Designed miniproteins, single chains. Designs and how they scored, part 20

Each design is a single chain, and the fold is of that chain. pLDDT is the mean over its residues in the fold that is shown.

## One batch from the design tools (miniprotein)

Design m666
Fold by ESMFold2-Fast:
Structure m666 (fold): chain A 71 residues (1-71)
Amino acid sequence: MLSPRMQRFVEAAAKLLEEKGPDGVTQRAIAEEAGVSQATLSNTLRREGRTKRDLIFEAGLILAKKRKEAE
């Protein structure tokens, strides 16, 4: 189960992945898109035992689902 804050980070990562591709999905860009500091992002990831890789993976699943629904 994802916290509301973590879900917001996944949604921000999904938007960045769709608009800029994988190279555009940095911790800085995710934090800016989510409206938080990089420290807040890093602390939340650490607290919930998640990594940037986990955010990108979850974001990829959201985009795959959207693509299938838009077909």
Scores: mean pLDDT 78

Design m667
Fold by ESMFold2-Fast:
Structure m667 (fold): chain A 84 residues (1-84)
Amino acid sequence: MSEEELAARVDELLAAQGEALLAREAEVREEIAPEVLAALEAGDYRRAAELLAEATRRVLTEAGHPELGEEAAAAMLARYLAAA
């Protein structure tokens, strides 16, 4: 899946289920925040990136879109590691 195709599919889901998906993403990100911060403080940017990517995969998988979740997580992980 291209980044453009991924963005288009995310936009479709946000149009259909946006409030619920954004609320769930916020909950999962709050849940993992202590682990993400601990990883960043330890200089473990890979672990922090993996935790953030897994949060997105989890939200989309729970919403019934596991394939989109896998693609989004892979894209996010690649971008986080490139930025570190």
Scores: mean pLDDT 77

Design m668
Fold by ESMFold2-Fast:
Structure m668 (fold): chain A 86 residues (1-86)
Amino acid sequence: DAADRALADRILERAAERLGFEDAEAFEKALRELAEKARETGDEEAKEKVREMGLVLLEAARELFRELGDEEAVAAVERAIAAGRA
């Protein structure tokens, strides 16, 4: 819904800032293009960059949900981070 989109935009903006992207749109485009390249070609560097960008995105989400006091969302994000590192 609109609230979920607003939260997603805030998370993307924080992740973009941490990795030095111009804005959330630039971060999202780069992540999408790298994910597509990794899926289509099996490029190991693209896979690693997708993993790194995904982790930063999850860490930004965890921080935002902690600020909002959403303990259930924090726990869900922490499980996703653990699964992504396995």
Scores: mean pLDDT 81

Design m669
Fold by ESMFold2-Fast:
Structure m669 (fold): chain A 100 residues (1-100)
Amino acid sequence: MTPEQLKKQREEGIKLAEKKGLEELAKNLRETDDVHTAAYKSLAIAEKNKDEEKIDEIAEILEEVTGEKVYKVKLDGKNNIGYLTESEVENPEAIKKLAE
């Protein structure tokens, strides 16, 4: 993906997050280089708080801006819940990296 495409995804993600009142996601999108990192940070916080509605809304925004489905994966160990896109789920290296 080009830097211009990544910037456009981030800008669209911020706009959608603000429209839905997802302030933490909007903040993370402004502070990170890409939508995936920002969304996963926000999803981890929402999962810790057991906020299912917020988890769904964050996942929907990530799916909309990336065009990929987002999956909840349980990693080994306490508090090891991760979220991966369709392409990342098909790559065992991505799952292993989240578990480390």
Scores: mean pLDDT 71

Design m670
Fold by ESMFold2-Fast:
Structure m670 (fold): chain A 65 residues (1-65)
Amino acid sequence: MEEEKKRREAVEKAAEQGYRDAVTAGLSPELAKREAYMAAANAVIDIDPGRGAEEAYRLLLKARE
């Protein structure tokens, strides 16, 4: 349970950092959101490479709802 909490926190931080980096690079808010989603997906894959791709896809789809 604590590992899931740390994992979620790491993914959220990655998404926030991805958004900040994209905005700093001059991307639009829409493109910055896309970069945040990609950063979150990469963080999930980095933390759990065996299941990261499937989980990243599911999380990104739910986040877009």
Scores: mean pLDDT 71

Design m671
Fold by ESMFold2-Fast:
Structure m671 (fold): chain A 83 residues (1-83)
Amino acid sequence: MVEEIRKGIQAALDAAVEAAKKGDAAKVEAELREQVEAAKEYIKKTLPPEVAEKAVEEIERLAAETLARIKEIAKEQGQESAA
């Protein structure tokens, strides 16, 4: 179960990077953040706390790496918002 969730998340992360390269990277980043939060809530609801904690940590690590890459693509595309 944890491995299947991880594979699903990895596939989504890979798809997000491809989408970011082809278009609106900033929009892809926002959508991916929302999807990652939904996945973390699902894991917390369905798995024992100790297993959920490890799964969430792994997803957060993978998502952080992917979001950093998408953010760089967004900067290269000039889509970064003024802060």
Scores: mean pLDDT 75

Design m672
Fold by ESMFold2-Fast:
Structure m672 (fold): chain A 86 residues (1-86)
Amino acid sequence: SLPLYRPNELLREILRSVGEKRETLTWAELLEAIGRYIVEKGLIDPEDPSIINVKDTLLGEIFGVDEVDTSSPEFFDALLSQVTLV
């Protein structure tokens, strides 16, 4: 079976906003839920779909920057820091 991750409260607020109520998720399920948040909040840069504008959002609090590249190691490392392996 795939490993399960428990999001912290900050990440949980993001997940709740897109209707994700599970206490633990696989990594793929977590990324899908984050993807839904990004699309629903309109965070994708119109000229470069790999870039998201996270200023004044809960994702901005996680990344500590105003923009992040969703294909970068920094994107995945920041999200991984917000979860606990179960």
Scores: mean pLDDT 87

Design m673
Fold by ESMFold2-Fast:
Structure m673 (fold): chain A 61 residues (1-61)
Amino acid sequence: IDDIRKLLEKGDYDGAIKLAVELVANGASSQQISDILSIFLSKGELDTAVKVQKAIAETLK
């Protein structure tokens, strides 16, 4: 989770999304998914938050 914050602070949005998807694919809890989404929303990057939501939904297929 802290690694996602660091990637977003560096402007590496693709890396942050990839890491979030990997955490979900590895069985992240509902709480962890909530925390990930909150981090993306808190950075004010709405487009990136939408992308990560879609990527997580695809991973949960």
Scores: mean pLDDT 76

Design m674
Fold by ESMFold2-Fast:
Structure m674 (fold): chain A 85 residues (1-85)
Amino acid sequence: MQANLDRLRAAYEAGVARGKALPATEENVAEVEKQLEELKAQLDALAEEDRARGIPTASAEQQELMLRGAELVGELEALKEKLAE
């Protein structure tokens, strides 16, 4: 459980670093937001399916989507911060 939190934090930090390196444009922000919304929908659907099947912990697929989500959140936050400048 702690290891998963550390992995999510590392993914978020990687996303922040990537966002800081990208041009802060409204187009880039919108693209990352779209990817995050699509990923959230996929994660929610997979989580419901796993729950319905009695899977007590997040599947490997859920864990991968969560890590990608953390990276996208970090990237989005960094881009929005730069755009506000």
Scores: mean pLDDT 78

Design m675
Fold by ESMFold2-Fast:
Structure m675 (fold): chain A 90 residues (1-90)
Amino acid sequence: EPSEEQKEFIENMIAATQLPLIELARELGLDIGPDSIYARLKERYEKLPPEMKEFAAAFRATLERLRDDPAALAAYLAELEAEMKAKMAA
């Protein structure tokens, strides 16, 4: 089973990545589920360490830059998912 430190890292990474994706999806007019999920992710995001907030800001900037290039965006997200899985396995 994952350690408490690994669980906290996973929860922080979810907040740092999913909140920017949800905000982008909302800007694009997509239905991304109930407001209660957004509220919980936003609350978690506000409690993130400074390093994770910097990561989230860089991630959001990359999403905005790649917004009009779906292939490059998909490649970036796939690399990020692979990196997160590697860190969870370590």
Scores: mean pLDDT 72

Design m676
Fold by ESMFold2-Fast:
Structure m676 (fold): chain A 97 residues (1-97)
Amino acid sequence: SLEEARKKLKEYLEEINKLSPKEREREVAIAFTAVSIELAGAKLEIEREPSPELEERARLLEKILEVIKKDPDLGVALYRLYNEDPELARIVLEELE
């Protein structure tokens, strides 16, 4: 549900906000790198044999990467939500834009 997705996102964002500025910078760099690698891998698999599941995976990762660039703390929280439950991450991303 949207309410569950929002609650979990808020919990991850609160965890990130408790970090020092240096720890936040590190988490942003790690998330950016991980998302970029996962997205590249998904795109390579789609080139071999496109599937709705892989295309949706790539779409979610692309959106998370854009959020990391615009609002890094929110982007890291979204990536953590995605790793816990990709469906909840999708619900939040569809609400954002």
Scores: mean pLDDT 87

Design m677
Fold by ESMFold2-Fast:
Structure m677 (fold): chain A 68 residues (1-68)
Amino acid sequence: PEELLEKARQLIDEAERLMAAGAPKETVRQVLDQAREYIDKAREAGAPKEEVDELYRRVAELLQAIDD
């Protein structure tokens, strides 16, 4: 589960980097969708709920920021 959480964190960091660089919303959304997939897999693999919930919040915040 830790490896899946790490993958999700890396994808979230990449999405933040892409947003800062002015990448298209579609590109950022695709990366965030991949991050969500890894969070889902980590949750199913028994990752700690606190870590899973935090990463879901980060993804939700970035998705909201894209739509601003």
Scores: mean pLDDT 84

Design m678
Fold by ESMFold2-Fast:
Structure m678 (fold): chain A 67 residues (1-67)
Amino acid sequence: VKDSLIEAAIGADKRKRLDLMRETIKNAYELGVPKEVIIEALEEAKPSLSKEAQELADELIEELKKE
């Protein structure tokens, strides 16, 4: 699951679809993927992401930590 989320984030960034990245992460959380796994996936993806996608990843991590 974690590897799939990493690939999804990188793929969305390459397509300039940050809206898709946000929606994919939200859907993973709603479907019951543990927030810790999602946070780890985003942190591992960050070095491969654009600056804009890294900023979105940080925003999503912060939102998940509030849950």
Scores: mean pLDDT 80

Design m679
Fold by ESMFold2-Fast:
Structure m679 (fold): chain A 69 residues (1-69)
Amino acid sequence: AAEQAALDRAGQLSTETRKDAVKRGAAIILARKSGKTDPETIEELYKNLSEEEARKILDEVADETRAAS
């Protein structure tokens, strides 16, 4: 029982970590496109991005990278 509860919680933390990484990655990409890569700009973008918006930004960059290659 305790082991299963720990695994369930680890799963939730993993999901939250992935969402955080996606949002942070998207914020860095947006900051780079704006020519501003300072930590304050990145943190502000990170706080204002939704997961859906972040995922869309990452998808757009993947498409641009593929087209540019």
Scores: mean pLDDT 70

Design m680
Fold by ESMFold2-Fast:
Structure m680 (fold): chain A 65 residues (1-65)
Amino acid sequence: MPPGRVTRVEVVEETDDRVVLRVTLSGDPGQAIVDLLRELRAQGYTDVVVTLVSEDEALVEAGRP
């Protein structure tokens, strides 16, 4: 199975210590989510919650301390 990818990212909410993203996915969401989490952690977000709302969409909430 080809690895999944993020096709669209929408910023729903952004503050100095928190971001909420609506993410559109294509293919297998597992790899796409892992890649997204790695990027967010690299930017200093330590509290990341991913909610799959459909097979093609996820809501990602990320916070800094």
Scores: mean pLDDT 76

Design m681
Fold by ESMFold2-Fast:
Structure m681 (fold): chain A 113 residues (1-113)
Amino acid sequence: SVEARLEEMVRRLEKRGGEADILASALRLALDVARRHGLDPLSMAARALASVAANLGQDEAAAYLLQAADAIDAGRLEEAIRYLEKALEHTTDPNLREALEELIRMVRERKEK
């Protein structure tokens, strides 16, 4: 499931520690909120990545990630993928890039169903 893959991503980041801690914490909080309120975990993951990107000063990446989250919520998955790819172009943090690439794979998989 989407939730299981995101939970596995969080566990990998938690084990890595250091610079990955802010991303792990943001994603864990987003998944807890999604579960409690019946929100889309992919949308909440994108919003968590946006918060981390903004914290790292990657404002363009953050803006594209928020647009991707809105597109996911609207069921516009092709548009969401374009915004996520634009976010990836505007981020240099290796942990954030890895999480974003995984999120792109998950959104593509949902679109193919």
Scores: mean pLDDT 89

Design m682
Fold by ESMFold2-Fast:
Structure m682 (fold): chain A 70 residues (1-70)
Amino acid sequence: SLEHLIDNMVEGIVNGEVDPEAAAKRVEELVKKGYLTEEQVQYIINRLKEAGKEDEAKIVEEGYQKALEK
């Protein structure tokens, strides 16, 4: 499910098993396709910030911003 995808991505970034740039590209793709909402993206960003992964949260946010561009 999408919830499991989000949880696996966040946990993977926190544990160093998922490249934040690769996660940002996945977020961009899912947002462009309408599968991931703004609320869900903010949830990911907030979880990363709570884990002390502020740089990784910024990378994901930049992926989201790219999805909003043409």
Scores: mean pLDDT 86

Design m683
Fold by ESMFold2-Fast:
Structure m683 (fold): chain A 80 residues (1-80)
Amino acid sequence: MAKEFEEELEKALEEVRKLASTLPPEEARELLDRAARTVEGSGELMAEKLRAEGRDEEAERVEEAARRATEELRRLREEV
């Protein structure tokens, strides 16, 4: 589950970067803001579920992956 989440995040991040590079700055910022909020929320919910199941190590991996992806999206937003 954590590995699948990480792989899905990597694919989503690549698609978002590609889309943002083709959009006007205003639309790119909106896309990146929405993507960052979605990643942060999804990571939090997944980590909570994993911790409830006693899968703390996997929860930590999900939190780390979501945090890194969110930071990358926020950096991209500042560059637009």
Scores: mean pLDDT 83

Design m684
Fold by ESMFold2-Fast:
Structure m684 (fold): chain A 59 residues (1-59)
Amino acid sequence: SASGAASVGGSAYAQALDAGLSEEEAREVGRIAERATLETGDSGVGGKAGAEKLKELGA
């Protein structure tokens, strides 16, 4: 659902900010997590996609 995807994206964004990423980088992490959740319907997949992007950005 759109609401669930937004929640996953927001969580990933907050985690990225807590990890010391910039606002722009954190937004990208959140977008990746939200998109993956919308595409698969799986919040776990969305969370994992966000975590992978976070790792790529050096958090």
Scores: mean pLDDT 79

Design m685
Fold by ESMFold2-Fast:
Structure m685 (fold): chain A 100 residues (1-100)
Amino acid sequence: SAEELLEELKRLLKEIVEKVKNREPVEEIKELIDRAYEIGLKIVEEGSEEQLLEMLKLLQETLLELQDIADETKDKNIEEVLNYFKEKATELQEKIEEKL
């Protein structure tokens, strides 16, 4: 189940990036980030060390991609999404690091 959760997280993270590129509503993107966070918490609880490291990598790669989009567009709505994602990703990263 943790492997299935990791695959679902990967799909959600890709969807978040795509919706940001398409400039979809901030509130809709935040809902996806909240869902990704909930899945991330379950992976932290149930996942192996290897799965936690993979999740950490996915979060870091997604953060960098969102940062690049924010830097290129200079869009305040994208910046708001990036800041919200950073907050949730940082919380997950700290929980992962405590488990490793």
Scores: mean pLDDT 89

Design m686
Fold by ESMFold2-Fast:
Structure m686 (fold): chain A 99 residues (1-99)
Amino acid sequence: VKKGEEVVKDLSKENKQKLYDAVAKAGLKAGYSEEKIKKIIEKYGDEFHDLVVDMMERNKAGNKDAVKVVTIYAKELKVVISGEIVGDSVKVTVSQIEE
């Protein structure tokens, strides 16, 4: 499976660009073209940012049931995007869906 990972710190509701940059770097490592990465971010970037920020805020509030990983399955673009809490950071993973 072709995949790429990028770790990002200091994510906020207001700064979507840090997360989008991490998705782009992970996507390039996974073997996606810049044009396909742009399409992924345009279609799923806001949803992914909302999921990651919600996950981070729930964990910061001490919610014991808070998830540590959020994932988007974009079947039509053959991509999986995930964000995982690793300490005080988020690890972004972009993976190709192979048939």
Scores: mean pLDDT 81

Design m687
Fold by ESMFold2-Fast:
Structure m687 (fold): chain A 92 residues (1-92)
Amino acid sequence: GARLEALLAEAEALLERAKAAENKEEAVACTREIAKLAFEVLDLVDLDVTTRIAYELRVIGLVLEAERAKNIEEVIKCAEEIVEIMREVAAK
């Protein structure tokens, strides 16, 4: 639906901002904002509780990995994986 498409577009824009980030802290901030959008996507899709929790834990794990990352490239990889989760969920 239009709301899912808008959330995906916003997440993709944040991912491009993360790729253009001047430092790791900026890329991590973008990754956290993408994660918030991912939780909104999970709220909009009719998922059983177990599947929803599994996706929530995957997103949380990727945010923690991004925060512990040594460089911007590792943070961007985490952000890309969250966007892929959003696309996977939105296709259900």
Scores: mean pLDDT 88

Design m688
Fold by ESMFold2-Fast:
Structure m688 (fold): chain A 66 residues (1-66)
Amino acid sequence: AKEELEEAKRLIAQAKAMHAQGRLDSARTLAEEAIKKAKIAYDTGSEQERKEALKLIEEAKALLAA
């Protein structure tokens, strides 16, 4: 759970950087990977880790929708 949350945060940060550079395909791939990691943290984590995972999933979805 904690490792998956940290990976999701890292992937979202990279996705935001790629998006800002106009590298939309790279940003999409990273955001999708972040959602997968955050979902694992949601399914296996504590209540607090699940709340954090939901926030990360919403951030990644926003990148995919942009």
Scores: mean pLDDT 81

Design m689
Fold by ESMFold2-Fast:
Structure m689 (fold): chain A 97 residues (1-97)
Amino acid sequence: MELSPEELERRRLEELIIAALVVAASREGLVRPSQLARARAFLAEQGISEEEAERLGKEVMKLLEENKDKPSEEQVELAVELLRRWLEERERKRKLA
């Protein structure tokens, strides 16, 4: 009944994709203040700065635009893979510092 570590991480990555995209889109005035506030709260709980989230969100937006003709499931998989690699590298650097 508990999520496996892989399933829990995947759910977290999907929420991070949404939060990062919300932060990036907010810079263009495309997001309601309530959605931005929720994204900021989630990112803070995950230990991710808004600046990091903005850069990540822009990278995800570019990836999705380059793959917009692909099925939505494939687009999500590509975004999750990008975020998973980024988080693993970030965590590794924190442990080595």
Scores: mean pLDDT 78

Design m690
Fold by ESMFold2-Fast:
Structure m690 (fold): chain A 62 residues (1-62)
Amino acid sequence: MPKAEDFSGEALRKLGEELGLSSAELAGILSLQNEHALRRAAKKAGLTVEELLERIRSYQKP
């Protein structure tokens, strides 16, 4: 799973805006690498876990 360090602050902010999550919530999910936290965030965003991971990867640093 991508880690918070793989993202710029701007990328985390944009991803949070897209998903309706705060940057702190996103950083917590990425740092925990916890399936339960990912499932909760995906449900809150109205996505599957797989869709959430794809959105996260699209904002990862090149």
Scores: mean pLDDT 68

Design m691
Fold by ESMFold2-Fast:
Structure m691 (fold): chain A 86 residues (1-86)
Amino acid sequence: SPREELRRRLLLEQARLGVYLIRLHVEIRTTEDPARAARLRALADRLAAIDQALADAIRNDADAATVDALLAEADAVLAEVDELLA
């Protein structure tokens, strides 16, 4: 069903964000640069907010447009994480 497909997309994105959050927390604890630590924490906070929005979308059976917007927002933040961790 369309709802089943949207729920699967949201759950897979939550799993993906979980892996990135673990890596960000490792980098925060590893870095000796306070400015870098602050940037990493800001990205972790943004990903945690998106993860909460994904959880809300699952609970509320969000429509395709809402799901697409959340996934696009997640992709943008993950691109910033990849750039900072390069």
Scores: mean pLDDT 89

Design m692
Fold by ESMFold2-Fast:
Structure m692 (fold): chain A 80 residues (1-80)
Amino acid sequence: MRELGRLMGEVAEETAAEVLEEALRRGWSPEEARRRTYERVKERVEKEAKERLGKVPDSEVIDMVARMTADRVARELREA
């Protein structure tokens, strides 16, 4: 449980930083960055949880983390 939460947090933060840098470099819209962040967080969390812990969080939990991270990235781009 603690391990899954920590892993999801790490993946979300790393993905958000990568997308923000790429979006600023490529001129992505906040909406495009939101979509890409959501997709990447979901994919990476599922992959990393399976590989490191042999367990995958509930799809609803993954969706919530991905959506919240995507919203944060979109907001930061609008403020840049």
Scores: mean pLDDT 82

Design m693
Fold by ESMFold2-Fast:
Structure m693 (fold): chain A 99 residues (1-99)
Amino acid sequence: MVSREEFEEILAKEIKELEKLGIKVIVLGGTREGLEKAIEIAEKENAILVLLVEDEDEEVRKYLTEIAKKYEKKNQEIWENNKPEEITVVVFVATESTL
């Protein structure tokens, strides 16, 4: 895996590339409240939910993997059935403070 600084730089570049395509990107981080809000936005706005882990915390990663599985099919359907300018992506960056 890359360092935290490299991870943040890569994430920022990917977000800019998505925004160039007309995709709206919302970034939330760190806390359980942030995770709950990311899920709420994804469900209410029919947005693609992306869950990322900065740290190699096994419990956080396991927890987010279970949530990601629930949204995987919905994310695919949103991506396949909408134009880029109609797509919203919600990115949640998890830390140990998320659990």
Scores: mean pLDDT 75

Design m694
Fold by ESMFold2-Fast:
Structure m694 (fold): chain A 99 residues (1-99)
Amino acid sequence: SFPFKEGDEEDAERMREGLVEIARTVYKMSEEEIEEFRRLLEEAERLRKESKGNLEKVRKLAEEEGYSPHEIEAIVALIQGDVDSALEHIRKALAERQA
């Protein structure tokens, strides 16, 4: 088991890269979906820090920045560590943009 208590910035980067690889290899996301996943993952990290983990504040800040409902749910899911839910919401957000 990886020791989360000793995680530094380098470990955080490796965890992000691991999540991107899961999206690519397990979920077989397209390049467009992978780019969107990486963008929302970075935004989730930023909004979590700004909100100090308050999910209601995350939702409000994301809404004020113009994120769609599925993008907001993806951000919240990423903050909660629910990668599966986050990837499904990203797919729905992109599908709505392509319609």
Scores: mean pLDDT 76

Design m695
Fold by ESMFold2-Fast:
Structure m695 (fold): chain A 99 residues (1-99)
Amino acid sequence: MVEESLMEISKKALESKNAKDAYFAIKEGELGIKHSKITNQEVIDKVKKIAEEVKEKLGEEVEKAKKEFEESLERLGPEIEEAMRRIKEAVEKLAEQNE
């Protein structure tokens, strides 16, 4: 059951024309292997081989998808920092008014 799902996810990654979808499909496959007690080494080897083939075929596109994900995390950082800065300024002004 789980092995069949992982093979379908891996197959979907190979057929994907969008690097982002392919990258997420690979990550879902890896996560499935990690969290399921898949003891069938043949299935594990096939999933890894498909992941390598996707990496070779998409190459730079897979790296772009990874970078886009990392950039999305970085975009949240500046917004959080700006919010914290405004809170700090408000607290400092309130302290000045109350001595």
Scores: mean pLDDT 54

Design m696
Fold by ESMFold2-Fast:
Parts: C-alpha cells; structure tokens; sequence
Structure m696 (fold): chain A 72 residues (1-72)
C-alpha cells in the first residue's frame, strides 16, 4: 500500500522530510534531482533485496518514476 511505501522510504532514505508533500514546496529542478538520487538508490536496493523488501523497492521505483515524469 502507499502507507507501506512511505514507511519503507523513510526507513531507507532518512532525510529531514516529514512527508511527500514537501517535494511540492521544492524548486522543480531540486525535486527532480532528489527523485533521481532516490531512484538510483532504490534500483540498487531492489537488486540487493528479496521477498517483501524487493517488492516494496519495485513499487517505490515505479512511484518515483511517475513523479519524475510528472515534473518533467
């Protein structure tokens, strides 16, 4: 679920962000750069993971790709 993806994101990419809504307050170019960094990170995590963690990484990768496409 989206809630599980949010929790997974927070655990693996602990940043000073409280919520996904903070991306909307960032300059477009900065938001895209952060999303691309997160994408590269989770693609690596997908390759290194198995079971539920791999599935969550795959779903999060899809979500991040959609957000990048929306901003471009």
Amino acid sequence: SDAQLAEFREKLAARDFDSLEELESLPREEAIALLREALAYYERKRAESSGLLRELAELLIEYIREKIAELE
Scores: mean pLDDT 68

Design m697
Fold by ESMFold2-Fast:
Structure m697 (fold): chain A 67 residues (1-67)
Amino acid sequence: GEELLERVDKLAEEAVQAIYNGDLDKAKSLIEELRRIAEEAKAMGLEKVYRHAQRRIDALEEKLKYK
């Protein structure tokens, strides 16, 4: 649970930096990693982790539309 939340936050922060640096390939790779964690959390019944990862993914995809 908590380890996955920390990993989600770290990957999301790295993805934000990649987007602002113009490294869209790295940002997309990090978003894919977040999607894998979200699916893992969903399979394990970790609703809080799943929701947190989905919110981070949605925010990152919104940023990608304008960068």
Scores: mean pLDDT 83

Design m698
Fold by ESMFold2-Fast:
Structure m698 (fold): chain A 99 residues (1-99)
Amino acid sequence: PARDPALLAAHREKAAAARAIPEGARVAAEGERLGAPQELVDMAQIAVAESADKEVATHLALAQLHAAAGRLDEAIRHLRESAAEEAREAARELEEELA
């Protein structure tokens, strides 16, 4: 958590830059629709913008937002759609929690 004004400004600048890319904008729109905390949305957008694989990162970010909103079925769907092995492992863990 950034309480330093300079760190907070840098974080917001990164989030604004992330929102300028289509994948970051998609994450922001979904976070707003789900009523997710702005800090979580900002972190998810930055993670997508800084990732080498933006498609995988977008699905991971959407999964995190849906999980935070209590929408575990949608979170599992996004984890599976990412096609990343790590994401599929996380989906299996969430499926076990729902069972």
Scores: mean pLDDT 74

Design m699
Fold by ESMFold2-Fast:
Structure m699 (fold): chain A 88 residues (1-88)
Amino acid sequence: MLSEETRKKLAEAAKKVGLDLTPEEIVKRFVDENGNILPSLPGVPEELRGKPASQVTEEDLRRMAEALGLELSDEDIKELVEYFKSLK
């Protein structure tokens, strides 16, 4: 389960691109049906595109957050890593 703070930050990111999605739906859209990071995500570093979500590290998520203009705390990053590892 994502924290309320992390969920709000994800919802704000979705609103910036004109998407009316829940934070959980946004996270699912970062990952394809095979559990890999989407290669078409804007701002994601090339080395992270197509990477299995279960193999995403805290540093990988910090880089993605910076590229997307998201202010995520260390606690938010840890929650997202555990959430991505649960996606299968």
Scores: mean pLDDT 64

Design m700
Fold by ESMFold2-Fast:
Structure m700 (fold): chain A 82 residues (1-82)
Amino acid sequence: GAEELARRIVEHLDVNQITAFALIVTAALEDMRRGTATEERIERYAREMSALTGMPLETIKSLLSSEEKLEKLLTLISRRLS
């Protein structure tokens, strides 16, 4: 889930990798909010997030299924860095 992923990101990724991940999630959220989240763009974000985190592509795609899940993920990462 989002909480476990946020924990793994903060504990196992360096600051540059955490920043890159946050930027990818922010870009995906912006596309979703603007109605420009094409299947191709979501697939690209999923591959980039999978490569950074080492998590399976299908797990990442499940998280990309809703704006609410991604917003929660960003909030959880931010809270764990505080």
Scores: mean pLDDT 80

